Designed miniproteins, single chains, continued (3). Designs and how they scored, part 76

Each design is a single chain, and the fold is of that chain. pLDDT is the mean over its residues in the fold that is shown.

## One batch from the design tools (miniprotein)

Design m10522
Fold by ESMFold2-Fast:
Structure m10522 (fold): chain A 75 residues (1-75)
Amino acid sequence: SAEEEAEKLLEEYEALAKELVANKDDPKRFAELQRRRLLVANQLMVKSLELPDEVKKEVEQRLAEITTEMYEALK
């Protein structure tokens, strides 16, 4: 379902965010991971169009929380 696909994309996004933090001192690896993170974020935005408004709001909030935590960890 669209909800299951969105959940998998959120899990992938969170994993990429953690990997970005782990590789913050490797510019080449960081750039590759950043590109993948942005692609997954775009896929999530497209997938969100298939979700009920309430579920879409929860997905958007979780995406924002993961992104904020990542930037906080990157300092």
Scores: mean pLDDT 87

Design m10523
Fold by ESMFold2-Fast:
Structure m10523 (fold): chain A 72 residues (1-72)
Amino acid sequence: EVDALFAEFDTDGDGYITKEELKAVLTKRSGVELSDEAVDWLIKMADTDGDGKIDKEEFRRFLELQGLLADR
């Protein structure tokens, strides 16, 4: 599940989700154009390293923290 979701956001397959990729995928899926401020906030929440990119491990932790993945 996380692997499939990450692959959808990681459109170039480099193993990282950039701000532009996150904005593009979320806008396409929600049908609502996200502001740069909203995307920056999401990146800040997920990006624990502060490098401006979300790797698969950070993405997984972000989903778990938001309650989107139930850890049992």
Scores: mean pLDDT 68

Design m10524
Fold by ESMFold2-Fast:
Structure m10524 (fold): chain A 129 residues (1-129)
Amino acid sequence: SDMVLQLWQAASNGDLATVKKLLEEGLDVNAVEETGSGPLTAADALLEAAREGHLEVVKLLIEAGVDVNAKDANGNTALHYAAREGHLEVVKLLLEAGADPNAKDDNGKTALDLAREEGHEEIVELLEA
């Protein structure tokens, strides 16, 4: 099945209708799909949606049971990507959903460290609270 790859593409593009359709058709959020670029999961779709600031896609994936604290190959969570890219409302949603603000990437950086490096002051204030 290419459903996880389709989910990742839809999440990357903010295609809420396709994300909804795939979840309604019974996409297993715990499935691992082997691609030419390596294994792909619904957690990879969450991280991509968070990086791109697609708030409603992030919300749907969390509601569908995707692990909010899942890490990619570099130790990055959805919270790291949202904070680095300045997506304040995605950061708020992830924290409300139980994202760990103390999670460190493979360079030892938290979401707070990344928000500071990029100058996202409102996200810095939120994560220091």
Scores: mean pLDDT 89

Design m10525
Fold by ESMFold2-Fast:
Structure m10525 (fold): chain A 98 residues (1-98)
Amino acid sequence: MKTALHVAAERGDLDLVRELLAQGADVNAKDENGNTPLHLAARNGHLEVVRLLLATPGADVNAKDNNGNTPLHLARENGHEEVVELLLAAGADENAKP
């Protein structure tokens, strides 16, 4: 189910992401397509939102959407090289299959 954290991450609204996480929003919540907020931020190249989400305890860097794509797959597909580097530094599995 799409949450306010999904919307904030998709838009790159860093301040709103920070406020929602401080209020106990589930960093690993999945929308109807299986996307976490990290998937949406990575797909759209929101580097600082990706960094904040990865710094959140329990964040699943390797979560798979309904198509088997991880945030790393979406960042690569959309050419967001700095996000790719950040995800790999955070432990993203570069050999994960879709």
Scores: mean pLDDT 86

Design m10526
Fold by ESMFold2-Fast:
Structure m10526 (fold): chain A 102 residues (1-102)
Amino acid sequence: GPLPQLSDLDRFLHVAARQGDVELVRELLAQGADVNAKDRDGRTPLHLAAEQGHLEVVRELLAAGADVNARDNEGRTPLDLAREQGHEEIVALLLAAGADPE
């Protein structure tokens, strides 16, 4: 299929968020990566960090202005993904940050 419509910087942010690399997430955001960039599946870095259980990355993304209620192409929010994976501390953090309870 065609490549995702992400810049290299935004693509690197998605990878860093999925891997839990807190320092790289901070560096990429400082370089101007779009915290709310969506991949082909409509997922933001916050979706990936929440699904993978990376609590400190979730904190950094929220501090950078991540949309806590962003929906992927399946209509799922970061909160939905964190709940599905049983990441209780991330669920609590997302709710405290203004996530709509579903």
Scores: mean pLDDT 87

Design m10527
Fold by ESMFold2-Fast:
Structure m10527 (fold): chain A 66 residues (1-66)
Amino acid sequence: STEQAIKAAEELLKYSDKVKVIVKGNTVTIEGRLGKDTFVFDSPEEARKVAQEIKEKFPNAELIEE
């Protein structure tokens, strides 16, 4: 869910100044120094919206679209 993806980004940012939010198809992967979590959405449009919301909440996260 969007809330779980945001929470994962928040947790990874506690241990690293660099978090990557990677959008590929209908998936969003949140990657930090200590790990990564992948979230699957119903459409690429939903995945992109979730990634944008994470970027808005955490401006220091890097948004990567593949």
Scores: mean pLDDT 79

Design m10528
Fold by ESMFold2-Fast:
Structure m10528 (fold): chain A 80 residues (1-80)
Amino acid sequence: SKEELSEYYNKGEELYNLGKYDEAIESYQKALEIAKKELGDEHPNVAAVYNNIGLAYHNLKKYDEAIESYQKALEIKEKL
């Protein structure tokens, strides 16, 4: 639902701002699943979630995972 998408996305941003990057990624991944289901894989909101997952992985120094997430965000943005 749109309400669940907003809830998990906002929770992810709150957790990210608190430096709780692992928990932020979990919340963003739930937002990602809902966004893909409700909006489709190539929606701007899906790209935004991938970008935020990448930022959280980067802060955890998980650079390979960060690059993968950023690449998915970029691929979507280039199709829009």
Scores: mean pLDDT 87

Design m10529
Fold by ESMFold2-Fast:
Structure m10529 (fold): chain A 67 residues (1-67)
Amino acid sequence: MDKNGLTALQLALQKERFEAIELLLKSKANMDIKDENGETPYMKLIKEIDDEEELLKKLKELDEELK
């Protein structure tokens, strides 16, 4: 279960620690919720959004949808 991965990502989002967010997305963010291409929703957002503030906002929205 990726419960711990989600919790760590939520904490990183709250503290705006972008380095921690990237680390979690790389290895832990939501391995169980991969799409057909092996990408998590978080990985897709990173590919589409270059702005840190916009990315954080979208990641928070996605995290809320997964609850």
Scores: mean pLDDT 60

Design m10530
Fold by ESMFold2-Fast:
Structure m10530 (fold): chain A 60 residues (1-60)
Amino acid sequence: APGLYEVKYDYTATTADELSLKKGEIVKVIEELDGTWIKATSLKTGKEGLVPKLYLKKLS
């Protein structure tokens, strides 16, 4: 679901379409593309890209 999510684990982008994120950073989820990947914007950098869904925790 769209909303604010916390990064659970460090993630390093392997392609230009992906976001590199550090544990504890907050991202805004825009769209869930499939069961594995979501599209999000980093609140720290303003960059948009793909992140593995399992690396994110929804802020309630």
Scores: mean pLDDT 81

Design m10531
Fold by ESMFold2-Fast:
Structure m10531 (fold): chain A 150 residues (1-150)
Amino acid sequence: MAPKVGLLRVLVFPEEYKKEHPEKVALIEELLREMAEEFKRHLEELGFEVLLSEEILTTIEEALAAVRAFVAAGADLLLVILASLSDNEEGDRLLQAIGELAREAGVPLVVVPLRVEEDASDEEIRQRFEDALGIGLVLIDEAVERFRAA
């Protein structure tokens, strides 16, 4: 049976930011989908089955429900892409809660954080996603090597 990766796309922005910058949120959602498709493709080339929700998760409750569902589906690895503002305490609480659940389940966790400055331009947002894509691919390769060595 192919090993399974639960891939989570998480977007945690304050409601005020979403109301003031709906165009930036839409750009971030687009880039987050594109990044998840690249990570999915790379994982499938490495011989993993990717478990992915069709929707971007926007709450702690949704993210924890998805983690539990992936663990119950027999995920051997969890990969979280988290898009948040740089000073977002809710994003930090979410990562802690996912990390605790993953540890209790005995499932390794990889996190690709995408911290966006509140005043970031569209060009700066796109560059941040390009940088995070490169970092995320390295983290995936390292996690896969550790999984194969166990």
Scores: mean pLDDT 86

Design m10532
Fold by ESMFold2-Fast:
Structure m10532 (fold): chain A 130 residues (1-130)
Amino acid sequence: SAELEALLAIWDKYLAGRLDDPEVQAYRKSLAELLLKALESGDVNARDALGRTPLHLAAESGDVELVEELLAKGADVNARDILGRTPLHLAARAGHQEVVDLLLAHGADPEARDSFGRTPADLAREAGHR
């Protein structure tokens, strides 16, 4: 869709200075592939091989606009990846406070524990965020 293409273009411009970073390139590709799969299938909760949904990747990247759009389309705010992590875990670890607030407003469980027994607050603290 034109909206998805616009969001991906904004994301690409934001990361343009890091195009030599293979991790950044792989992340953008994974997000684009999951977003396209979700929109084409009508399944906003489409998962990759690591159990991650588009909402996981948007939350980890701090893309507030994309998080809002995915939640509006019925994304599972409490979806768990293969490590038991929710989008809230990833946003908190990355220090994306606006995304954390949005996820909590949509019913994210702040007490959810990953496969290592860590809450989103634990991951934020370990990363030096609050």
Scores: mean pLDDT 76

Design m10533
Fold by ESMFold2-Fast:
Structure m10533 (fold): chain A 59 residues (1-59)
Amino acid sequence: MKLYRAIKDVETENPGFLSFKKGDILEVLKEVDENWWLVKSLKTGKEGYVEKGVLEEIK
């Protein structure tokens, strides 16, 4: 699986988008377009869209 770390806190009230904290680990499920990815939080199990620019690849 493709694992990424959040580089900053993101909070949203939109149910299609994911809220998370800096340092949270997110699994990329689908790269939807140039800017937006569908991800799953490993901490909460919730899925939602996130802007790829707030994620850092885990090597």
Scores: mean pLDDT 82

Design m10534
Fold by ESMFold2-Fast:
Structure m10534 (fold): chain A 80 residues (1-80)
Amino acid sequence: MKELEAKAREYLAKAKKAIQEGDYKKAIEYAEKAIRLAEEVDPNSPILAEAYNALSQAYLMLGDIEKAKAYNEKAARIYA
């Protein structure tokens, strides 16, 4: 339980760092791993919402506006 949440936070941190470094493909990979782990722990978790936001940012920087919008909407639904 705590181990999966910790791993989700680690991948989310790696995704955010990859975005800051301009490695958007690596950011997508880490964000997807964080999403998978966070969803298994709690499908309404703030970590899951942050991971969707990271994925949205990475896709936006790569020019995939449709995917960026879709993941931003997924993050918003968790906060709603």
Scores: mean pLDDT 83

Design m10535
Fold by ESMFold2-Fast:
Structure m10535 (fold): chain A 102 residues (1-102)
Amino acid sequence: GPLPQLSDLDLFLLVAAENGDVELVKELLEQGADVNAQDRNGRTPLHLAAENGHLEVVKVLLENGADVNAKDNNGRTPLDLAKENGHEEIVKLLLENGADEN
């Protein structure tokens, strides 16, 4: 369906984070992409990177002010997705950056 209120830049950031493209994530953030952009399911770049195990993208997003406790439309946080998918290094990094243990 349509992505109301998302710019092409924000959409590209979500896709780059999902794919683990660290250099593209950095470039899009430098161009003014919203680090906390949400897809149709309320998922941020941090949700997508955490779900898919992209540790270096998670680091870049957190350094650029990503909301570590953002909730998707199902009430799940990036920490929940990292735990569900067994990404232990990302779990540790999110907790070190203020993620709630719930």
Scores: mean pLDDT 88

Design m10536
Fold by ESMFold2-Fast:
Structure m10536 (fold): chain A 110 residues (1-110)
Amino acid sequence: MEESLGKKLLLAAARGDPEEVKKLLEEGADVNATDSAGRTPLHIAAGYMPLSDPESGLRVVEILLEAGADVNAKDDDGLTPLQLAKQAKHMPEELKEKLIKLLEEAGAKE
């Protein structure tokens, strides 16, 4: 169950799909599931947010944090979601500031 639901959650986070993220969490997906690089759904949502709908990407981050995502989890490179967000050069500054604020209000540390 964990591999199929966790994998779907990681993909939903990568797409910036808040409805699918919420549905998968309600079905029992592990909010802290990891991919082969140790990245959680929160790492993916914060570091690799699709710019097609930034509001949906921010909603995915909010849903994951509400579900108890480990805001200070480190991937295999030792990076937290906050560090990935700060390093995201493709992200507009206003969107990056909103994302960083959400993560910091949830207890993220540098």
Scores: mean pLDDT 83

Design m10537
Fold by ESMFold2-Fast:
Structure m10537 (fold): chain A 159 residues (1-159)
Amino acid sequence: MEREREELRRRGEELMEEFRRLAEETKEQIENLKATGLGGLVAGDRAKERSEEKAKEKEEETTKQIEDESQRILELLRRGAELALRAVELYNEVSPSLGEEVAREAIGLLREVGDFGLEALDLLAEAAKNAGFEKTAETAEKAKKEFEELVREAIARLS
């Protein structure tokens, strides 16, 4: 009994440490998405002054990059939410009050990553609209909806 509870705590902490690491990695990927997406939009706008064909090629490249990077961020967030859920389950086997504490921490981190990702995708959608890159703006708005839904579902599973 006491050794089994200690092993469940240790394993729950290992999962929470991996979840905290994935939360930070997810924030770094969101900053990379923001930096690369904005850089692509600025490069595309400068390409319009030279050739409409080069501007379209740069819009397509930037759109694809935002899509590919957003899908990686969504996968990190799904994996993080699953680790957080398993940690809460293990801590609930030790004590319900410890499970509730870990669930509150996990919900806190998911909100923080959620808000940060939504702000980055909003900025990209607005910047793309202002640049007149409609396809890039629609892609960023789609990624925003998928991100908002995933964060909401992850929080609802931990509540």
Scores: mean pLDDT 90

Design m10538
Fold by ESMFold2-Fast:
Formats: structure tokens, sequence, C-alpha cells
Structure m10538 (fold): chain A 72 residues (1-72)
């Protein structure tokens, strides 16, 4: 799972956004918290803030971690 997330990040760096997104969406649907966070970041980077918030809300712990990181 983490290996696939790393691959998705590499694809994103190469400009292969659709391929990166598909990998993260598949993992997020399976409940992978790191994939949910990475997908939320991708949506935010693309200006899709509402979609980013939705994925963070799927895991309240990830939302709390983001707020703690922003406060630090």
Amino acid sequence: AEEKIAKAKELYKQGKYEEAKKILEELAKRGNTKAIEALAKFYRDLGKEEEAKKYLEENIELGVKELEEAAS
C-alpha cells in the first residue's frame, strides 16, 4: 500500500496526474489513511478545496493532524 502511494507521488511529479489519482482513489476506497491524505493534498494543489476537505473528513484523525501541523 505505501509502495503504491510512493508510485502515485512519483507519477504526479512526472505530470501523470490521472494515473497518480487513480492509484490514490483505489487505496482511499480501501480505507488507506495515507492515500486519503495524499489524495486530499492533490485536490488542494489542483484548487479543488471542497474535495480535499471531503477526503480529510473520511478520517477525523488525519484532519486533527493537519490542524496540529498548521498550528505548529
Scores: mean pLDDT 68

Design m10539
Fold by ESMFold2-Fast:
Structure m10539 (fold): chain A 60 residues (1-60)
Amino acid sequence: MKGLYRATKSVETSTPGFLSFKKGDILEVLAETSSGEWLVKNLATGEVGLVGKSVLEKIE
């Protein structure tokens, strides 16, 4: 099971498919892509998108 992760920093992006988020946001990891990025859902906003796993800290 993929777990819950906390964003360690705020990220704003215009890259298609990638998620913008705030430091401290809780992201549910749904899948890992073939490129190594994680498909996540931001639990505060309901938005789904790709993120770099290096900016996330596991909490659950």
Scores: mean pLDDT 78

Design m10540
Fold by ESMFold2-Fast:
Structure m10540 (fold): chain A 114 residues (1-114)
Amino acid sequence: SELLEAAREGDLERVRELLAAGADVNAKDENGETPLHLAARYGHLEIVELLLAAGADVNAKDIYGNTPLHLAAAAGHKEIVELLLATPGADPNAKDIYGLTPADLAELMGHEDL
């Protein structure tokens, strides 16, 4: 998906163009990751903001049970973690397939100040 690639690469202008053209904001790749998962993992704050405004599912789970919040927390992207936690309906206690929450992943990866 072009939207998945643009979100992964941090191409904010391309994400805007694709969403305006009616691209599926909740499209999934082979790992079950949405554009929001990829933007959260790779630290693209403005793309996270744009995807949430476009109706991205903040609680979407990939094949490992990870939400975008799990991926942002594991990567130590504090500003993205704060944004996702502030999003209405976000589940901060969602567990992945190993029973780990986003806070557990932050601690495991050494990001205890999140």
Scores: mean pLDDT 90

Design m10541
Fold by ESMFold2-Fast:
Formats: sequence, C-alpha cells, structure tokens
Structure m10541 (fold): chain A 56 residues (1-56)
Amino acid sequence: SAEELGARMRAVIEARGLTQRQLADEVGVSQQTVSDFIAGKILPGELVPYAREALA
C-alpha cells in the first residue's frame, strides 16, 4: 500500500542519517517534493534510487 511504501521510504532516509530536508538539498529538489514522494503522490527521477531501496 502507499502507507507501507511511505513508511519504508522514511526508514531508508533515516537509515542513511538524513532528514527529509537534507535529502531534498542533496538531490536538488524541494522538501515538498520529498514529502509528496513519501506520500506516494509523485516519483521524481532523482528519488528513484531511494524508491528501489525501499522496495528491496
């Protein structure tokens, strides 16, 4: 589900020692984009590696 995927994505970000803001800055997107990604609303190309890790 989108809720389960969002929880896994948060876990991947936290496991890397990053906040959502720090991830946004590192990848070059807005913090809102990271929030929408975690909510399952969008999948930006820059965040595809994180989505793959969350699904592994």
Scores: mean pLDDT 79

Design m10542
Fold by ESMFold2-Fast:
Structure m10542 (fold): chain A 87 residues (1-87)
Amino acid sequence: MEEKIKEAEELVKKARQAFSEGNFDEALSLYEKALKIYEEVLGKDHPRVAELLDLIAGLYKLMGDFEKAEEYQKRAEEIRKKLKDPR
């Protein structure tokens, strides 16, 4: 699974670069690919998954897709609440 994690890490780096360049479609595609890998390998409630969901939600807002942005944002918030309430 370490090769999959490295692939996801590279996708996140490329997505951040695409986002900084204003290429929101490319950034979204790369983040979604990384999200799929992290969900598969680390599980849906992992901090890395929450980070990617929040970034994808932000991209959908910038692209004007508020419905998808809300879906991804809600998923990220649920994970963050679990992470902030473990004790």
Scores: mean pLDDT 80

Design m10543
Fold by ESMFold2-Fast:
Structure m10543 (fold): chain A 62 residues (1-62)
Amino acid sequence: VEELFKKFDKDGDGYISYEELKDYLTNVLGYSESEVKVIFKAADTDGDGKIDLEEFKRMVTR
């Protein structure tokens, strides 16, 4: 889980931005942009436009 978070967090800032998540999910896993938006909104429980490690863990372990 932490290894995957590091792959998403390309900038190393401790957060996954929408752009970083979109780039990974569309280019690596083949998700559509619409699917990425749904996933991102579900994971971004704070509504701040960023996903931290805790939000990411909830997304991948459910």
Scores: mean pLDDT 69

Design m10544
Fold by ESMFold2-Fast:
Structure m10544 (fold): chain A 112 residues (1-112)
Amino acid sequence: DLNKELLLAAKNGDAEKVKELLKEGADVNTRVLPEHGGVYVEGLPEGYTPLHLAAENGHLEVVKILLETEGADVNAVTVENSLTPLHLAKKNGHEEIVELLLKYGADENHKI
């Protein structure tokens, strides 16, 4: 399951594996969900995309790869609290990721 592997690679900061999985056709916007077009991954929170996981965990190179991928949703929201990747990067003090997300069109005034 390419989408499940992409979520785990993004969480773990495995930039090389993220590149490989995207080339193999993994969905850059895949979500952790029990149903409706996402995949269940034990220990990952509902609604998280690869970009949420990389931004939360401070994986700058993975964030760059995901944002450079065609159709990446920079403003995707989690199921709980409607958090964007920008919200998670700010919460965890990942300033370089915050700057990169804003460069790619993240809405800093997005309301939850």
Scores: mean pLDDT 81

Design m10545
Fold by ESMFold2-Fast:
Structure m10545 (fold): chain A 62 residues (1-62)
Amino acid sequence: KPKIAVALADYTATSDDELSIKKGDKVLVLDETSDGWVYAKSLNTGKEGWVPASYLKIVEEV
């Protein structure tokens, strides 16, 4: 089930598979892993990539 999360801090992608986000950005959570990573789509830019789960707070389930 897709979830909406808010960025708690800025994150800069370190590889092509990662997503850069800024504090306060909303993302759509597409996949959650047990390894502490989330595959997300930025609602600001439409780009997708991996971001650390610790940088996100789930705020809505859709």
Scores: mean pLDDT 81

Design m10546
Fold by ESMFold2-Fast:
Structure m10546 (fold): chain A 140 residues (1-140)
Amino acid sequence: SELLRAALEGDLERARELLAAGADVNAANVAGITPLHYAAEAGHLEVVELLLEAGADVNAQDLAGNTPLDLAAEAGHLEIVRLLLEAGADVLAKNKYGGDGVTAPSNLFGKSPVDLAEEAGHEEIVELLREAAARQRAAA
């Protein structure tokens, strides 16, 4: 919980101290939210870099099926989106919620990172995610 708070608040020094003391970089709260989810959503680039270097799961899903990439894309954090993509984020993963607020299986009617960026109006992130999706599909 202290690492989750440090990630949410962008406290880079505290996050570094906690990780050095053996804090679990992938420890999730009851909602499945990891430190990487909070840092990505809040726009704390240096904390995101630290967590990824410490072995954070770039594709961790919360109870809604959202990844750190989904939260960064929705929030408009372009540099964090770039960093997560470089770290191997799955750009084709869908969360558990489709349009009209209907709960759906993560691969049926759910929203992808590009859907969340488009709904939020983050055009540069939409273009970046569409290019990443095309590359990921071509590699499959």
Scores: mean pLDDT 84

Design m10547
Fold by ESMFold2-Fast:
Structure m10547 (fold): chain A 74 residues (1-74)
Amino acid sequence: SHQEELLEELKERVEELAREARERLAAGTPRSDVFAWLIEELAKIAAEAKARLSPEDFAELGRYMEEVLREVLA
């Protein structure tokens, strides 16, 4: 469905942000600065998702974002 395709597209954008966060950490950017930036960028994706996804798919994306944050910050 168009909703499934959009959800996967937004998940890919979240993964790209996670990759950039890891690269910034590897380059010596302070953890607090990377975290603040990542939260702001994820909030932009969440705002788009809230407007375009069903409540169920939005909740799934939210859980995915929480998992990504946990993994990047570990």
Scores: mean pLDDT 86

Design m10548
Fold by ESMFold2-Fast:
Structure m10548 (fold): chain A 79 residues (1-79)
Amino acid sequence: MEEAKKYLELAKKYLKEGDYEKALEYAEKARKLAESIDPNSLLVAEAYGLQGLAYEKLGDLEKAKEYFELARRRYEAAK
């Protein structure tokens, strides 16, 4: 789980720096690792949200909407 958090922080860093492709890469790594440890982890929801933001910045609004919906469902499941 600690490594998943590190990947999530890297995704946030690259998103802030405008490297949206690396933000997607690290968010996906965080999501896969978090899901393998605990599928109900809020880290999965956060990673999907970052992927949505990165797709939005890249102009892929359809993918952005898809990933934001995945993030929303995971947040709802974690309540």
Scores: mean pLDDT 83

Design m10549
Fold by ESMFold2-Fast:
Structure m10549 (fold): chain A 75 residues (1-75)
Amino acid sequence: MDVNAKDEDGNTQLHKAAGTGAPLRVVEDLLAKGADVNAKNDLGYTPLELAEKYAPEEIKDEIVELLKKNGAKDA
């Protein structure tokens, strides 16, 4: 399955994992498979922006740090 495939809203698997607060190993696995850390969905949001806006507070900082370590940039 293409790790950078987009759904009807332009979300990749990385967008969904970051926005829903998936376990860190899932985010790490997607990044290791070449997920585009700076991909924008149809609303113009990156995985980092979705994590900051929607991820559960308990894991938000860890996901944000992981994405930034892998080249995520603010717009």
Scores: mean pLDDT 81

Design m10550
Fold by ESMFold2-Fast:
Structure m10550 (fold): chain A 85 residues (1-85)
Amino acid sequence: SALEEAKRLLEEAAKALEAGDYEKARELAEEALRLAERLPPEEALAVRTRALLLLSKAYEGLGDFEKAEEYRKKALELVREAQAA
């Protein structure tokens, strides 16, 4: 399913970050974010939040601190919205 595929991409992105492969982590997290568009709202929110946090870390590793901060802010906003619901 799209949810299982998104979860696998997020796990692979996290492993890429641990390995220092920031470009691969970025690609995998972006793909998970695209798959989130096909998911029900609740599942999409969880996938988007995780993907945005991983994108923030990937861009930080790539030296793009402005994009890293932007994605971190977006992820935290989604976390706050989920907790407020």
Scores: mean pLDDT 86

Design m10551
Fold by ESMFold2-Fast:
Structure m10551 (fold): chain A 75 residues (1-75)
Amino acid sequence: MRRPLTPEEAERLLQVAEDLAKKAIEAYKNGDKSTAASYLVALGVLEIGADIEGNTELAEKIRELYKKAVEEMEK
């Protein structure tokens, strides 16, 4: 059975995801598309990991951060 994250663990993962999304946008706007892609991949891995562990709400929040980052890049 999937182990629930503690509030501290969930907050830490969300902070990491928010930082990755921000860095992806910044790298892309600075012309470093390779670094931006690496941050997006890391964000996707965190989303999948959260979902597999049964942290569906956290996974949804991370997925929304990914979508927002891509939208900001593609404007």
Scores: mean pLDDT 79

Design m10552
Fold by ESMFold2-Fast:
Structure m10552 (fold): chain A 70 residues (1-70)
Amino acid sequence: TEQQIAEFKDAFSRFDKDGNGTIPSRALVPIMRSLGQNPTEEQMQEFVDEVGKETIDFPEFLAIMGRKVV
């Protein structure tokens, strides 16, 4: 929903310290927790492995959250 996208954007921007539109892949877990999600260690490892990169941009973040939140 539009509300979820706004929440994701706010969460993403909190971890985008440099304002360059990317976050470290390791930030996925704290972001998910800030959004009320409680991923298991296994799920957290899946997210990191699935990304396969050191950083992710906002569209990639939305794709991951779309699969795991809805």
Scores: mean pLDDT 69

Design m10553
Fold by ESMFold2-Fast:
Structure m10553 (fold): chain A 62 residues (1-62)
Amino acid sequence: EAFKLFDKDGDGTISSKELGTVMRSLGQNPSDEFVDHMIREVDKDGNGTIDYPEFLIMMAST
């Protein structure tokens, strides 16, 4: 549900800048360093976006 609020294009992706906001909406308070590490793990193309499946895997690991 939270991810869908930040999927502005409806294509199943969110920007790296929005990831921190999504995590805060879920009651998390991640550091910028933690968010950057998560991005580097899943954003292998370096385009600054995360697919919904990648986001779910990261959240499941937390």
Scores: mean pLDDT 64

Design m10554
Fold by ESMFold2-Fast:
Structure m10554 (fold): chain A 77 residues (1-77)
Amino acid sequence: MEELFKKLYEKIKKLVGEEAAKSIIEAIKKENLSEEEIKKLLELVEKMEKEGKSPEEIVNEIVYLILKYIEEKKKKE
């Protein structure tokens, strides 16, 4: 888990800088995303980097997926 957070933080930091990367990681930790969900976020970043997507596009997709996971947790009462 800790290694996944470090990898995701480093990738996002390179895309949008330290402040935005910290905010995204804090949101993930606060909402207690599973290891599988964090792995999916990391895989999405790697896939989009391979496809040559812009930093803006990559971050938008990451934020969208995080919000989707948060909403799914709220609906599973």
Scores: mean pLDDT 78

